# Designed miniproteins, single chains, continued (3), part 83

Each design is a single chain, and the fold is of that chain. pLDDT is the mean over its residues in the fold that is shown.

## One batch from the design tools (miniprotein)

Design m11050
Fold by ESMFold2-Fast:
Structure m11050 (fold): chain A 79 residues (1-79)
Amino acid sequence: MEEAEELVKRAEELLLEAARALAQGDYARAAELAEEAARLLEEAARLYEEAGDEERAEQARRAAERARAWAEKLAALAA
């Protein structure tokens, strides 16, 4: 489960970097970072589910969904 926890931490770091890119007006970079974070959270959810940790898997899936939605909004602003 340490692997899934590290993926969550990496995703949180990417979301923070996306927020910094957004603050600097780089919507394209912010979207890419948020999309990468969503992928890591999806992988973390899969690992938690395989380990039988349904609660953490659900939390990671919800976080991935939020990151994906944010990435889509940022990508639309970059277009």
Scores: mean pLDDT 88

Design m11051
Fold by ESMFold2-Fast:
Structure m11051 (fold): chain A 70 residues (1-70)
Amino acid sequence: LKEDLEKALEAAKEGDLEKALEYVKRAAMQAVEQNAPQEVLDDLAKASEALEEGDAEKAIEYLERALENL
């Protein structure tokens, strides 16, 4: 979970939004399996939405929040 979140954040900062989205989807699946806090699940959903919209800055913000709440 944490490793995939860190990789998603790195990819988003590099402007590779497709790669970031792949890591976010993996992290979201692991978050559900591990019963992560609802705040983490919400931040991952918002990060996914921002990445799909091409908003790297917003995606980075939500990914950093997800890591903080983990």
Scores: mean pLDDT 83

Design m11052
Fold by ESMFold2-Fast:
Structure m11052 (fold): chain A 56 residues (1-56)
Amino acid sequence: SALLERGKEVLATLGVDAEVTTPEEAAEAYARALAEKFGVDYEEAYARLRAALARA
């Protein structure tokens, strides 16, 4: 899946070494990384990433 590949690339850019098998898992890991590194609210980040995945 192109969405999964893009998600893995973004996680690698953030230095997150996570094995994800679905775009949804990649979005969850990315939201966690944003919350940890930038202090963004996890729930808000995850909801926005899921909305972006639905549009792609």
Scores: mean pLDDT 74

Design m11053
Fold by ESMFold2-Fast:
Structure m11053 (fold): chain A 62 residues (1-62)
Amino acid sequence: SVLERVERLLAEAEAALAAGDILTAEVHLGLAKLVMAVYRIRDPELEARIEALEARIAAAKA
């Protein structure tokens, strides 16, 4: 499903960030956000996960 695709992209972004690959994390996060926007997905759990990941990436770049 489209939701499973978003979940995989977020998992890949989280794994990349854990490995120190900030660029790959940003790319996968951007793709997850794009999929949610195109399909007009409103999911509070996925939205919270995206916000948490954005904050972690911002912290890693500081």
Scores: mean pLDDT 87

Design m11054
Fold by ESMFold2-Fast:
Structure m11054 (fold): chain A 58 residues (1-58)
Amino acid sequence: APAEFDAEKFKELVKKLNEKYPGRKLTPEEAQRRAQRLREVAGDPEKLLEFYEEEIKK
């Protein structure tokens, strides 16, 4: 069903981001920093997707 937030696309982006760092374990500080950054854009699902797409490109 069509939705403003594409959960499947978001999952694919998260998978790609995780695959980009296959040998890196996130420290608690890195995980918290990532979560904090997600909270800052959480009010706008389009910005959230763009953010992940940019992180994958790096």
Scores: mean pLDDT 61

Design m11055
Fold by ESMFold2-Fast:
Structure m11055 (fold): chain A 74 residues (1-74)
Amino acid sequence: SEQREYAEYLRGLAEQVRDFAESNGLEELGERAEETLLEMARAIEEGRWEEALELAKEADKLIEEILKAAKEKE
């Protein structure tokens, strides 16, 4: 199903984002982004689209913060 495939993609993305953040000394932001993406995956699997959209917005902000902070960390 599309929901299952996308949820699996998000779990993979969560791992990648966390690993990237950890490699740049941003463990706390990485953990928050991972948790948010995993919650989004669960919301999608459960058909909670409104919650999934809000979690997607939060994940987007956290990923942006990680990328900005990684640039500032050198």
Scores: mean pLDDT 86

Design m11056
Fold by ESMFold2-Fast:
Structure m11056 (fold): chain A 89 residues (1-89)
Amino acid sequence: DAAFRPGVGEGLRELARELEEAERLIEEGIRNGDWLKVAEGYERRAEILRRLREVVAALPNPSPEVIAELERRIAELEAKAEEARRKAA
């Protein structure tokens, strides 16, 4: 019962693939001067970290330090996405 519980190894492999895809979007956007694509890549990275934060928060004894660090990194990525969108305008 309870919420969805993926295997840690398989879940981490999925997250790694999503991170690589987001990084490719950023690299492609920079290469082509496509700032909207750069923004999309940063937004996807922030979404992945938000999902990781939910996983960490669901642990029996979640670390407040790790959660705070993830929240800080998410905010940084959101700021980078906004900056990229601003450059596209």
Scores: mean pLDDT 79

Design m11057
Fold by ESMFold2-Fast:
Structure m11057 (fold): chain A 82 residues (1-82)
Amino acid sequence: SAEVEAALDEVLKRVEETEKDPELIAKAREAVETIRALAPLLTPEGRESLLEGLRELAKSEDGAAAAEALAGAAAALEAALG
């Protein structure tokens, strides 16, 4: 979904703007790629819930918390769909 892609890009940009740890930035980038690959396999309701969560993460002032939340979402999607 173009909307999920745009929301993922906004969250990643927010992490890169607020976080200085290259390992956390790399973790966020890997999580974005995982979510991008698996999002098309979600139900419409699951995709909408993901999109709402990503939009809230894009507003976060804590890049480390946003990176951890992205990694958690990616892991949950892999466990459910991979």
Scores: mean pLDDT 83

Design m11058
Fold by ESMFold2-Fast:
Structure m11058 (fold): chain A 80 residues (1-80)
Amino acid sequence: EEYIQTKLETAEELVKKGEEAFKKGDYDKAIELYNKAKSILQDLLDTLQRYTPDSPLIDEIKEKLAEIEKNIEKVEKAKK
């Protein structure tokens, strides 16, 4: 669905912007952007589990969420 693809693309763009903010030392902005991406992917995961529980995208989204959480942890450690 176009909806699913658009949400995945938006989340990916937010992750890239978060990585750019982290590289610039803008830690608060990086965390904000990663949390926005995480929220989009969590909403998408819920939608897929409700309507297409057999979708291979479910595992892909879970993996992307795990990576985002690791990136948030790295930024938080760098802020200290």
Scores: mean pLDDT 82

Design m11059
Fold by ESMFold2-Fast:
Parts: C-alpha cells; structure tokens; sequence
Structure m11059 (fold): chain A 65 residues (1-65)
C-alpha cells in the first residue's frame, strides 16, 4: 500500500501536478489501496502521451469509473 502510494505520488509529480495534487493522490491510494493500480495506470497513460496535469487527472478518473 505505502509503496504504491509513493509510486503514484512520484508519477503525479512527473506529470506536473502541484504539491497539493501529489499529496491528494498519495492519500487517495493509501485510503483505497484496491484502486492503486488504476490510479497508477491513469498516471502512466498521461505521462506516456505527454498530457497536461488536468488531462492526466481525467485519465485517472476514467480508470476509476
């Protein structure tokens, strides 16, 4: 759980999220460890495609829907 939360936080930082966004993603993964892989998948898609932080957040939300 903590390892996945750290990975998600690092990916969010690389995707250009601000400090509050990075912390929010980390806390979400810690509270919902079953969704950790979906969050990481959305963040990786955004990074791979060079999307903005807002577009990357949409990818994460799509994986959680």
Amino acid sequence: AEEKAKEAAELAKEAGFNEEGVEGIKEYVLEHPEDAEKVIKGLRKGLEKGLSPEETAEEVMAELS
Scores: mean pLDDT 81

Design m11060
Fold by ESMFold2-Fast:
Structure m11060 (fold): chain A 62 residues (1-62)
Amino acid sequence: MEKLKKLLEKLREEARELGAEEAVEAAEEALELVERGEPVERIIGLTLRAIGEILQAELAKR
């Protein structure tokens, strides 16, 4: 799970730079679940949400 934590930290940073607040929240929530050892399926769902919202923000700004 350490690799996933690093990915989520990076996603949070990218989301913050893009001003994608919903992506930041999703990445932070996923990080909390990783710390708790929650099921991978739920963590993946939030990770994909963060990625999707980052992509949407990036497409809007080009």
Scores: mean pLDDT 78

Design m11061
Fold by ESMFold2-Fast:
Structure m11061 (fold): chain A 62 residues (1-62)
Amino acid sequence: MLKVAVIAAANEEKAEEAKKKAMEMGADKVIVLIGASKDEAQALMDKLRAQGIVTTGVYLPE
C-alpha cells in the first residue's frame, strides 16, 4: 500500500525541507503544493484516503 505525504509550503525551500521529513517518516511518495492553503492540502488528502491510500500532511508555514 502506498504511503503518500501531502506538503503545503509557502515556497520551494520549505517544501524541500518538509519533503525530507516526510521521507524520513516512511512516505513512499510525496505531493508538493507550493502556495496552497491548508484547506486545499486537506481536500487532496481526503480524496486520497477515500481511495484507500495512507496519507499524512506536512504544512510549512501554516
Scores: mean pLDDT 73

Design m11062
Fold by ESMFold2-Fast:
Structure m11062 (fold): chain A 60 residues (1-60)
Amino acid sequence: SMEELIKEAEKKLKEAVEKNASPDEIHKLVEELASKAKTSEELKELQKLVDKMLEEIDKK
């Protein structure tokens, strides 16, 4: 479901940010999560989450 996908994405992205993951690692994770999206709405919500997490990395 969308809720499960977003929760999984949030957890994985948060862990990656906390571990100071490289841009390449974040990109690979985003591609994997995007492949799990079944609808355009799921992809859009995932993209919003990714944008927020990337902003956190950029500020550190």
Scores: mean pLDDT 75

Design m11063
Fold by ESMFold2-Fast:
Structure m11063 (fold): chain A 62 residues (1-62)
Amino acid sequence: PTAEDLLAALEKAIEAARAGDVAALREHVNQAKRLLAQGAPLTPESLALGRELGRLAAELGV
């Protein structure tokens, strides 16, 4: 998996979180976790998106 694959999954998770779609959020987070487990490189961009996602998920109570 590429850094771009991970960024795409994190962006979709953030979109789902902003929409309040908890089911879609969980699916995209699970995809990002699978990509990381398969060796997708962690970049400053993916770390920044991960932090924003964590904040949004906490706001949703997830």
Scores: mean pLDDT 85

Design m11064
Fold by ESMFold2-Fast:
Structure m11064 (fold): chain A 63 residues (1-63)
Amino acid sequence: SEEEIKKIEEALKKGHERVNALPLNADASEVIDVLDEAVKEAGLDKTGLQAIVEYALYKRKKE
């Protein structure tokens, strides 16, 4: 739904901000964890990767 896509977009924006706040030596698992947390906090029962893929597919359909 469009409502769910809006939540995904907001969650990914917050996740991106958190990733940029991590130390430069942060490993991939720390990056994954902050993205997953941002998506969960948005009320989405999805992983960060699932949110990224769903948002990308939405943008493809809009074009």
Scores: mean pLDDT 81

Design m11065
Fold by ESMFold2-Fast:
Structure m11065 (fold): chain A 91 residues (1-91)
Amino acid sequence: MSDITLEDIERISEEVANLPSLREVADLIRERLEEGKLLEALVTLQAAAANTDDPELAERLSELARQAVNSSDEEQRELLEEAAELLEEHG
């Protein structure tokens, strides 16, 4: 598991805010999961929840992120994949 710094969190949040679509956010989460970067994928999801203009989507993404932080690595991967699918559906 990659160590994540406050600088990394800031960088990821800015990156997500500058992506043109939720589909590209979904792609970024999946890319990070493929690289085994679970913490970075989780922060990407948290940033997506904070930057979406859809309150219902924001709530669902935030709930998935909260579940993921309290879950095993395997369960985190499943929750992050579910979040990516949800973002892709709305992108």
Scores: mean pLDDT 81

Design m11066
Fold by ESMFold2-Fast:
Structure m11066 (fold): chain A 91 residues (1-91)
Amino acid sequence: MEKELESEILESLAAMLAWLAKKAIEKGDEETAKELVEKMRKIGLEIAELGDEESLERVIELLRELAEFAEGKSPEVKALAEEAVEELEEL
C-alpha cells in the first residue's frame, strides 16, 4: 500500500516534470529542460527500487515522448532523454 502510493506520486511528479520540460524547450530554456530530464531519470530509478515495473514503464514512455518533442529543437535535451530511457530500460 505505502509503496504503491509512493510510486503513484513519483509517476505524477514525472508527468508534471515532462510537461514543464516541454514548456522549457518551447521557450528555448535548454538548461532548465536538461535539469528536468535529470530529475525524471532519478524518479525512474526510485520507482525501479520500489519494484513497480508498470509505473517505471510509464516514466520511460514520458522520456521517449520528451525525446521526440525535442527532435529538431534541442539536440542536448533529446540526447539526455534517450540516455535516460536506455538506463531505465536496462533495469
Scores: mean pLDDT 85

Design m11067
Fold by ESMFold2-Fast:
Structure m11067 (fold): chain A 74 residues (1-74)
Amino acid sequence: MKEKILELLEEFQKEFNKILEELKDDPEKRQKVLEVARETMKKIVELIEKGKSVEEIRKVIEEGLEKMKEILKE
């Protein structure tokens, strides 16, 4: 379980970095993406501390990435 959570976090970080690179010339959208990333990480940490399932953590990551991609499309 712990190893799967680390893999999910690494995938999240890679996707986040790709989105952030697309926004390198748009500081306002970049700030919005960073805010979503911070909120998503806070939720992930809370789920880990509460011993929640890998599936619940995955759902939070997927939701966060979807919100970031919507900002990119604006």
Scores: mean pLDDT 81

Design m11069
Fold by ESMFold2-Fast:
Structure m11069 (fold): chain A 94 residues (1-94)
Amino acid sequence: GKETVLKVAEKAKELVEEEGLSVLEALERAAKENGAKFTPLFVDEEAESAIGVLETKEGNYLVTAMVIDVPQQDGRPKTVVIIIQGPVEAPATP
């Protein structure tokens, strides 16, 4: 039941960690490639974090992504933590 949101998260992580994209750009691109839509609710460019709603065929999810600095011996890899919450409540049809 969570296949699309997990594929988006995995792809977004690759785009940030391997390609050096921002978390926002990575989430938007990963969503688009997987037939989903990411709508940002909060973006902090200095903290390299974003929170938004990911609309998928399985439902809507609240996604939080942030870059963390992990000490590395061989360079400065970006490490991304992605938190997925949901499905988020759809507005009740009257």
Scores: mean pLDDT 76

Design m11070
Fold by ESMFold2-Fast:
Structure m11070 (fold): chain A 55 residues (1-55)
Amino acid sequence: MEEEERLERFRRMVRGAYEGNAKIAGVPVDEQRIEEAARRGAELLEQSQKDADAL
């Protein structure tokens, strides 16, 4: 899967979780934190797949 598509899927997932939590807690959504979390998640998944292929 393209890196761009993978990152976008993580952004969508993280945003959903943050928006739900923000609604319950009454705080605004942090766009920067969502982007950082999505990018890190995509990187970890890519590394995990490389490790699996090496086995």
Scores: mean pLDDT 71

Design m11071
Fold by ESMFold2-Fast:
Structure m11071 (fold): chain A 65 residues (1-65)
Amino acid sequence: GDGLDEAILILLKLKEEYGLSDEEALEILELVKKGKRKEAIELLKSKGLSEEEAEKIVEELEKLL
């Protein structure tokens, strides 16, 4: 659906800005789909996002998925 396409664009931007691999981007998507919010936030923080930035990204992905 349209939400998945927009989620993919967010993940592509994270790859460009923070250097996420394809595997890491897919892991974020799967963690969000499974409701594993804390694990998704921690993975994003490990790539250089702040707590606040990671929470905002996860919230937007939850809205789209």
Scores: mean pLDDT 84

Design m11072
Fold by ESMFold2-Fast:
Structure m11072 (fold): chain A 60 residues (1-60)
Amino acid sequence: PDTFTVSFASPETALSAASTVSELYPDIDVRASGTNVTITSSADPNKVIAVVLRLIGESL
């Protein structure tokens, strides 16, 4: 699917992850809402999800 939602430990972690993805991949639509980050990519959503999941693992 073109859209994935990832849940984070806290709203601060979610905002940090969303900001990082937006900075690294400006063509990807990233939205943070509470503890959830929604990512939309038409290119390769699996690649974007892998980056976000890595960020969750690193930042918690």
Scores: mean pLDDT 71

Design m11073
Fold by ESMFold2-Fast:
Structure m11073 (fold): chain A 78 residues (1-78)
Amino acid sequence: MKKKVTIEADDPEEAAQKAVEALKRGEDVHIVTPAENAARALNLILKGLGIPAPEITRPVREVTLEVDGKKITVTARE
């Protein structure tokens, strides 16, 4: 099984940077961030991976994406 890294950060740019680094190492990531920042963090991760995806503009409670065999989970903290 792949190693899973948990990232708790209030800054969406910091969360995205750490997540992209872990994903490039082949690790799964779980990000916990304030609800207002969850969509922003996810959008920054997709851009960091070079994935042409529609921008997420709505608040999310939890989103899980699978990209090239790696799992990205973003959980909103309230």
Scores: mean pLDDT 74

Design m11074
Fold by ESMFold2-Fast:
Structure m11074 (fold): chain A 60 residues (1-60)
Amino acid sequence: MGLKVEVVEDFTAKSEQELDLKKGEVVEILEVVDDYFVKVRNLATGEEGLVPKRKLRPLK
């Protein structure tokens, strides 16, 4: 299982590769794509996509 992290700010997908996120959701990091984006799975919906790293923080 990948690293579980919390969404700290809402994010709206800008392309088909990106995933909408809501503050307070928990996602699993699947892959670090670059210094700006990670590929995640939303644990509530099962959807996968790219999101900005800045919108995520490790769980306490």
Scores: mean pLDDT 79

Design m11075
Fold by ESMFold2-Fast:
Structure m11075 (fold): chain A 60 residues (1-60)
Amino acid sequence: MSSLEKAKKDAEEEIKKLEEEVKKIEEDPNASQEEIEKAREDLKYKKEHAEEVLKKVEEL
C-alpha cells in the first residue's frame, strides 16, 4: 500500500477511536467535565488536521 493511503486510513481509524474514547470518558464517574470537553476538542482538532493534511497532499 502507498504510504499516503495508509496515512489516510490511519487518520480515519484514529478519529473513530477518539469518538469511542469520548463516550467512555463521558460515562466514567471519575472524569471531569473539562476532561470530557478536552477530549471532544481533541477529536475535532484531529479531524480538521486530517482533512487539512489530505487537502495539502492532494494538491502536491
Scores: mean pLDDT 73

Design m11076
Fold by ESMFold2-Fast:
Structure m11076 (fold): chain A 65 residues (1-65)
Amino acid sequence: KAEELTKKAIEAAENGDLKKAKELAEEALKIDPNNVEAWRLLARIYDYEGKTEESEKYLKKAEEL
């Protein structure tokens, strides 16, 4: 379920595994593209990595939902 994938993605990000966190969040969005939490998580991960442009793109999608 998208909710379980998003939860696992958050846990991966908290453990510093940003690659796994992104993969799980992307998978959650394939199941539920309206999952605001997954869009916000991806925005936070990109912001943490210093990828501000990607972060803004994902945050905008979360704001639109």
Scores: mean pLDDT 80

Design m11077
Fold by ESMFold2-Fast:
Formats: structure tokens, sequence, C-alpha cells
Structure m11077 (fold): chain A 92 residues (1-92)
């Protein structure tokens, strides 16, 4: 469906955003990187449908929850994207 295609595109975009911010966190400040990642995911959620936005807001919250550990932040975001992709597959 068109919705499933849009959801996969958003999951890919969220993963790309997460990878970029995790890389920056490793180079500078994990806490600052987690805050910027959460901001970017929240902004993406505001530009998305309500259902998709809710999942992106959950990923943003998880990134902030693990803001003191870049590896846990990366793992939490990866798990969130995987759960999002599974939810998209269930809609197809």
Amino acid sequence: SAMAKALRALADQARAIAADYVARGRAEDPVAAARELAKALTELGRQSSAEVGEELYRMAAEALRHRDDIEKMEAAVDAGVAAFEAAVDALI
C-alpha cells in the first residue's frame, strides 16, 4: 500500500538520521548527540502522520533515556527502527 511504502521510507530516514547523530556522538559528546537525535526524530514525527509520529516520538524518548551511553543509544534506536519496520510489514 502507499502507506506501507511511506512508512518504510520514514523508517529508512530515521535510521539514517540516527546513524549520523551516533557517529557525531562518538566524536564529540554523547549527551549532546542524543539531544540532537531526539530533536531530529521529533521534527520528523511532526512532519508525519499521527500514527508514524507516535513511533518516532517513542524513538526520540528512548534516545534521550540512553543519552549517557552512545552504544545503548545506538542499540535502542536500532531496536526502535526494527520494531517500526515490523509494524510496517504487519500493515502490508
Scores: mean pLDDT 70

Design m11078
Fold by ESMFold2-Fast:
Structure m11078 (fold): chain A 59 residues (1-59)
Amino acid sequence: SEAEELLARARELGNEAARLVATGGPREQADKLAAESRRLLEEAARLLGISVGEAARLL
């Protein structure tokens, strides 16, 4: 489903952002990836009719 695809992408981008932070990579890039991950999570939550916190538990 579209929501499942958005959740999968949010997880991928969130993991990439976390990796950059953990390895001392560019903070600006990590912040952009984290923001995009959050945006996709919010979109998935809207499509599923649940809260963002509930959608985050699906990651």
Scores: mean pLDDT 87

Design m11079
Fold by ESMFold2-Fast:
Structure m11079 (fold): chain A 77 residues (1-77)
Amino acid sequence: ELSPREEAEGLAALPAEVLEAGEAYWRAQAAASTDPGLAEIARLAAEALRAAREGDVEAAAELLARVREAAEALRAA
C-alpha cells in the first residue's frame, strides 16, 4: 500500500524510456476506449507518467490520486 506521493516518487525513479512507453500505452488505451470511465482513467495515467518523467512529483501524485478516485467511481458503477 503506497500513497500517491510514494507511488509518484517510485515512478520518477524509473528510466525515462520506461515512463515514455507507459505514457504511450495509456494514451493509446484512452483513444481506443469506448468506455468514458476507462478512457478518463487511461488519460490521467498517461498524464501522471508524463509528470513523473518531467520530474514533477507533486503533479504526478495529484494525477495518481485522481486515477484512484476515477477507478473507485468506475468500480462502484
Scores: mean pLDDT 83

Design m11080
Fold by ESMFold2-Fast:
Structure m11080 (fold): chain A 79 residues (1-79)
Amino acid sequence: SPERLRKLADLLEQAGIEAYKNGDYETAARLFEKAAELYREVGDNERAAKFYQMAADAYEKSGDTVKAEEYRKRAEELA
């Protein structure tokens, strides 16, 4: 259900923020990416764009510039 998907996205958001605060940028990026995908599934493109941008920033901090560029582009497409 859309409600379950939104709840899962909220949990992934919380986990991603915690990973980011702990300096685990690669894990944070993957969690933000999954949250963005779930927000897209429920049609919340504004939140999806936000989380793709957060994933991009986290990938950049982890040294994965290729994925950072990919997710920045995905965020721009939904903005």
Scores: mean pLDDT 87

Design m11081
Fold by ESMFold2-Fast:
Structure m11081 (fold): chain A 70 residues (1-70)
Amino acid sequence: EKEEQLRKEVEEHRSKADIYEKNQKLADERAKQAEKESPVRAKAYKGISDMTKKNAEEERKKAEELEKQL
């Protein structure tokens, strides 16, 4: 029961990390596209990319910590 619950939590955190990683890539591409047209918008996308990368790393770390309990 608890092992199955931990497996689901690991899977959930890994799924969240995957979503954040995809969003980071999109934000990076948006920043590059905006770079010549709007420096302000490019900086905003870069900020989103940086925050999203940190969120992805945090979710990966949580998944690893939970997986060690299995």
Scores: mean pLDDT 82

Design m11082
Fold by ESMFold2-Fast:
Structure m11082 (fold): chain A 68 residues (1-68)
Amino acid sequence: SAKEELEKAKEFLESIPEVEVEEVGDDKIVAKTTLNVEKQIGLVLRLIGDFPKLNVSIKGDTITVEAK
């Protein structure tokens, strides 16, 4: 389910030293990152591949992961 994917995405993001999870809602996670743009793109592609029921976006240093 999207909720189970969201919980796994949270655990994955918390495992990355350059990512800090700041907000967890029912259908949304917000995290901040110190990753450069190239690594941010790689992270988005990985998240989309691993969690197809979730939408992933990055704006500046802010990562947003939401249930579809």
Scores: mean pLDDT 82

Design m11083
Fold by ESMFold2-Fast:
Structure m11083 (fold): chain A 76 residues (1-76)
Amino acid sequence: SLNDRIAEMMKDLKENNPQVFDKINKLLAEARKLYDAGDLEGALAKLKEAAKLIKEARPEMKDDMDLVVKEAERLL
């Protein structure tokens, strides 16, 4: 599943690219905080930044990340 591929990718980033992993987690935490505050546009912007970092570190995840962003835009 998409969730399984994301989980495995994040595990690999934690081991092999820990600085990128930390940046992604900070962006996702900021996105969650903005979402909880009702700033849906700000939350989406942080999610897009995280997706961009993932695509730069793991180009094979491009289609999966583009799908995640598209679904977030539909839901937010």
Scores: mean pLDDT 86

Design m11084
Fold by ESMFold2-Fast:
Structure m11084 (fold): chain A 65 residues (1-65)
Amino acid sequence: KEKEKLIKEAEDNLTKASEEVTELSLEGGRSTPEEQKRLNEEARELVEKGFKDYNEKKKEAEEKE
């Protein structure tokens, strides 16, 4: 169950990051081109962070076995 919990938490974090990216994209539509660029960059960082966190937690779960 510990391994399943770690992977599920990582998946939930990825889902949250994806939702935040979607919200940032919607907000960007009301902003200047420069703000849109910043929001897109922040969205990419959120995705990269979520994916990295997922991989690290998945590796930890696998290593525990």
Scores: mean pLDDT 70

Design m11085
Fold by ESMFold2-Fast:
Structure m11085 (fold): chain A 95 residues (1-95)
Amino acid sequence: VEELREKLREKALEYQNEVLRIWTDPEFREKALKEIKEKYGVDDLNEGLRKKIVEDFTKEFGLPKELAERFAEAILNLDWEKVEEIIDEYVKQVE
């Protein structure tokens, strides 16, 4: 339980840092947009990031799609309080 909570926090923090870097680093933003276009075929960076985050959390952690979508939204909004709330919700539902 505690190990799952830590891994979810680490992954969410990694994505939050990626989002912050996209906002502050034009070269990183351009690279991220190119990768998203190539993988998801979308031109909108936010839409592509949402899809990437949802896919990673569903595949790596087994989050239900609905919960992963809410998690992606919280991460993209840099809402760490909401990220923690969703982690708590999922951990309570696991096993």
Scores: mean pLDDT 79

Design m11086
Fold by ESMFold2-Fast:
Structure m11086 (fold): chain A 69 residues (1-69)
Amino acid sequence: SPEEKEKLEKAAQLNEEGNELFKQGKYDEAEEKYQQAFEIRKEVLGPHHPDLIKPSTNLGLIEIKKALK
């Protein structure tokens, strides 16, 4: 549907923004973007879709980075 397509496009943009922020060491801001992307994809695709692996992994990496600082 057009609404699902729009949501997935927004999730992809948020994930790209999160990647850029992560590379800059802006972990709190990156976490916000990845969390938003994850929730949108989870809502549209369901909790076990392969497209959730990358956002889930990125959130896990942020938790590790924050624990080490």
Scores: mean pLDDT 80

Design m11087
Fold by ESMFold2-Fast:
Structure m11087 (fold): chain A 55 residues (1-55)
Amino acid sequence: ERKRELQERARELIRQLEAEGRAFVDPEALEETLESMSEEQLERLIQTLERLLAR
């Protein structure tokens, strides 16, 4: 459950960056990346994405 929540949060943040014209997303690569990541790695990714959105 926690891993699913983190994956969903990361997708939301990436979509926000894409909507702002600040990222390009390959859906296949995104899903492969999120599925391969651990909870800790997903938390680090979310922190990075949140920092990018704050800039």
Scores: mean pLDDT 78

Design m11088
Fold by ESMFold2-Fast:
Structure m11088 (fold): chain A 55 residues (1-55)
Amino acid sequence: VTEEEARALLEKHGIPDEAGAVTALRLGMTQGKLDEGLANARRAVELHRARQAAA
């Protein structure tokens, strides 16, 4: 699985390429767990943004 493939999927699903989202998605894709990888990527961005809003 390449970073380009992961970035294309993030863009398709409306997930920003931030906060390790690419890495989380690549890990899920490598393990054959695409839905889990997408969920982890989305969660990473949400947690990052929540932290910024709270700070």
Scores: mean pLDDT 79

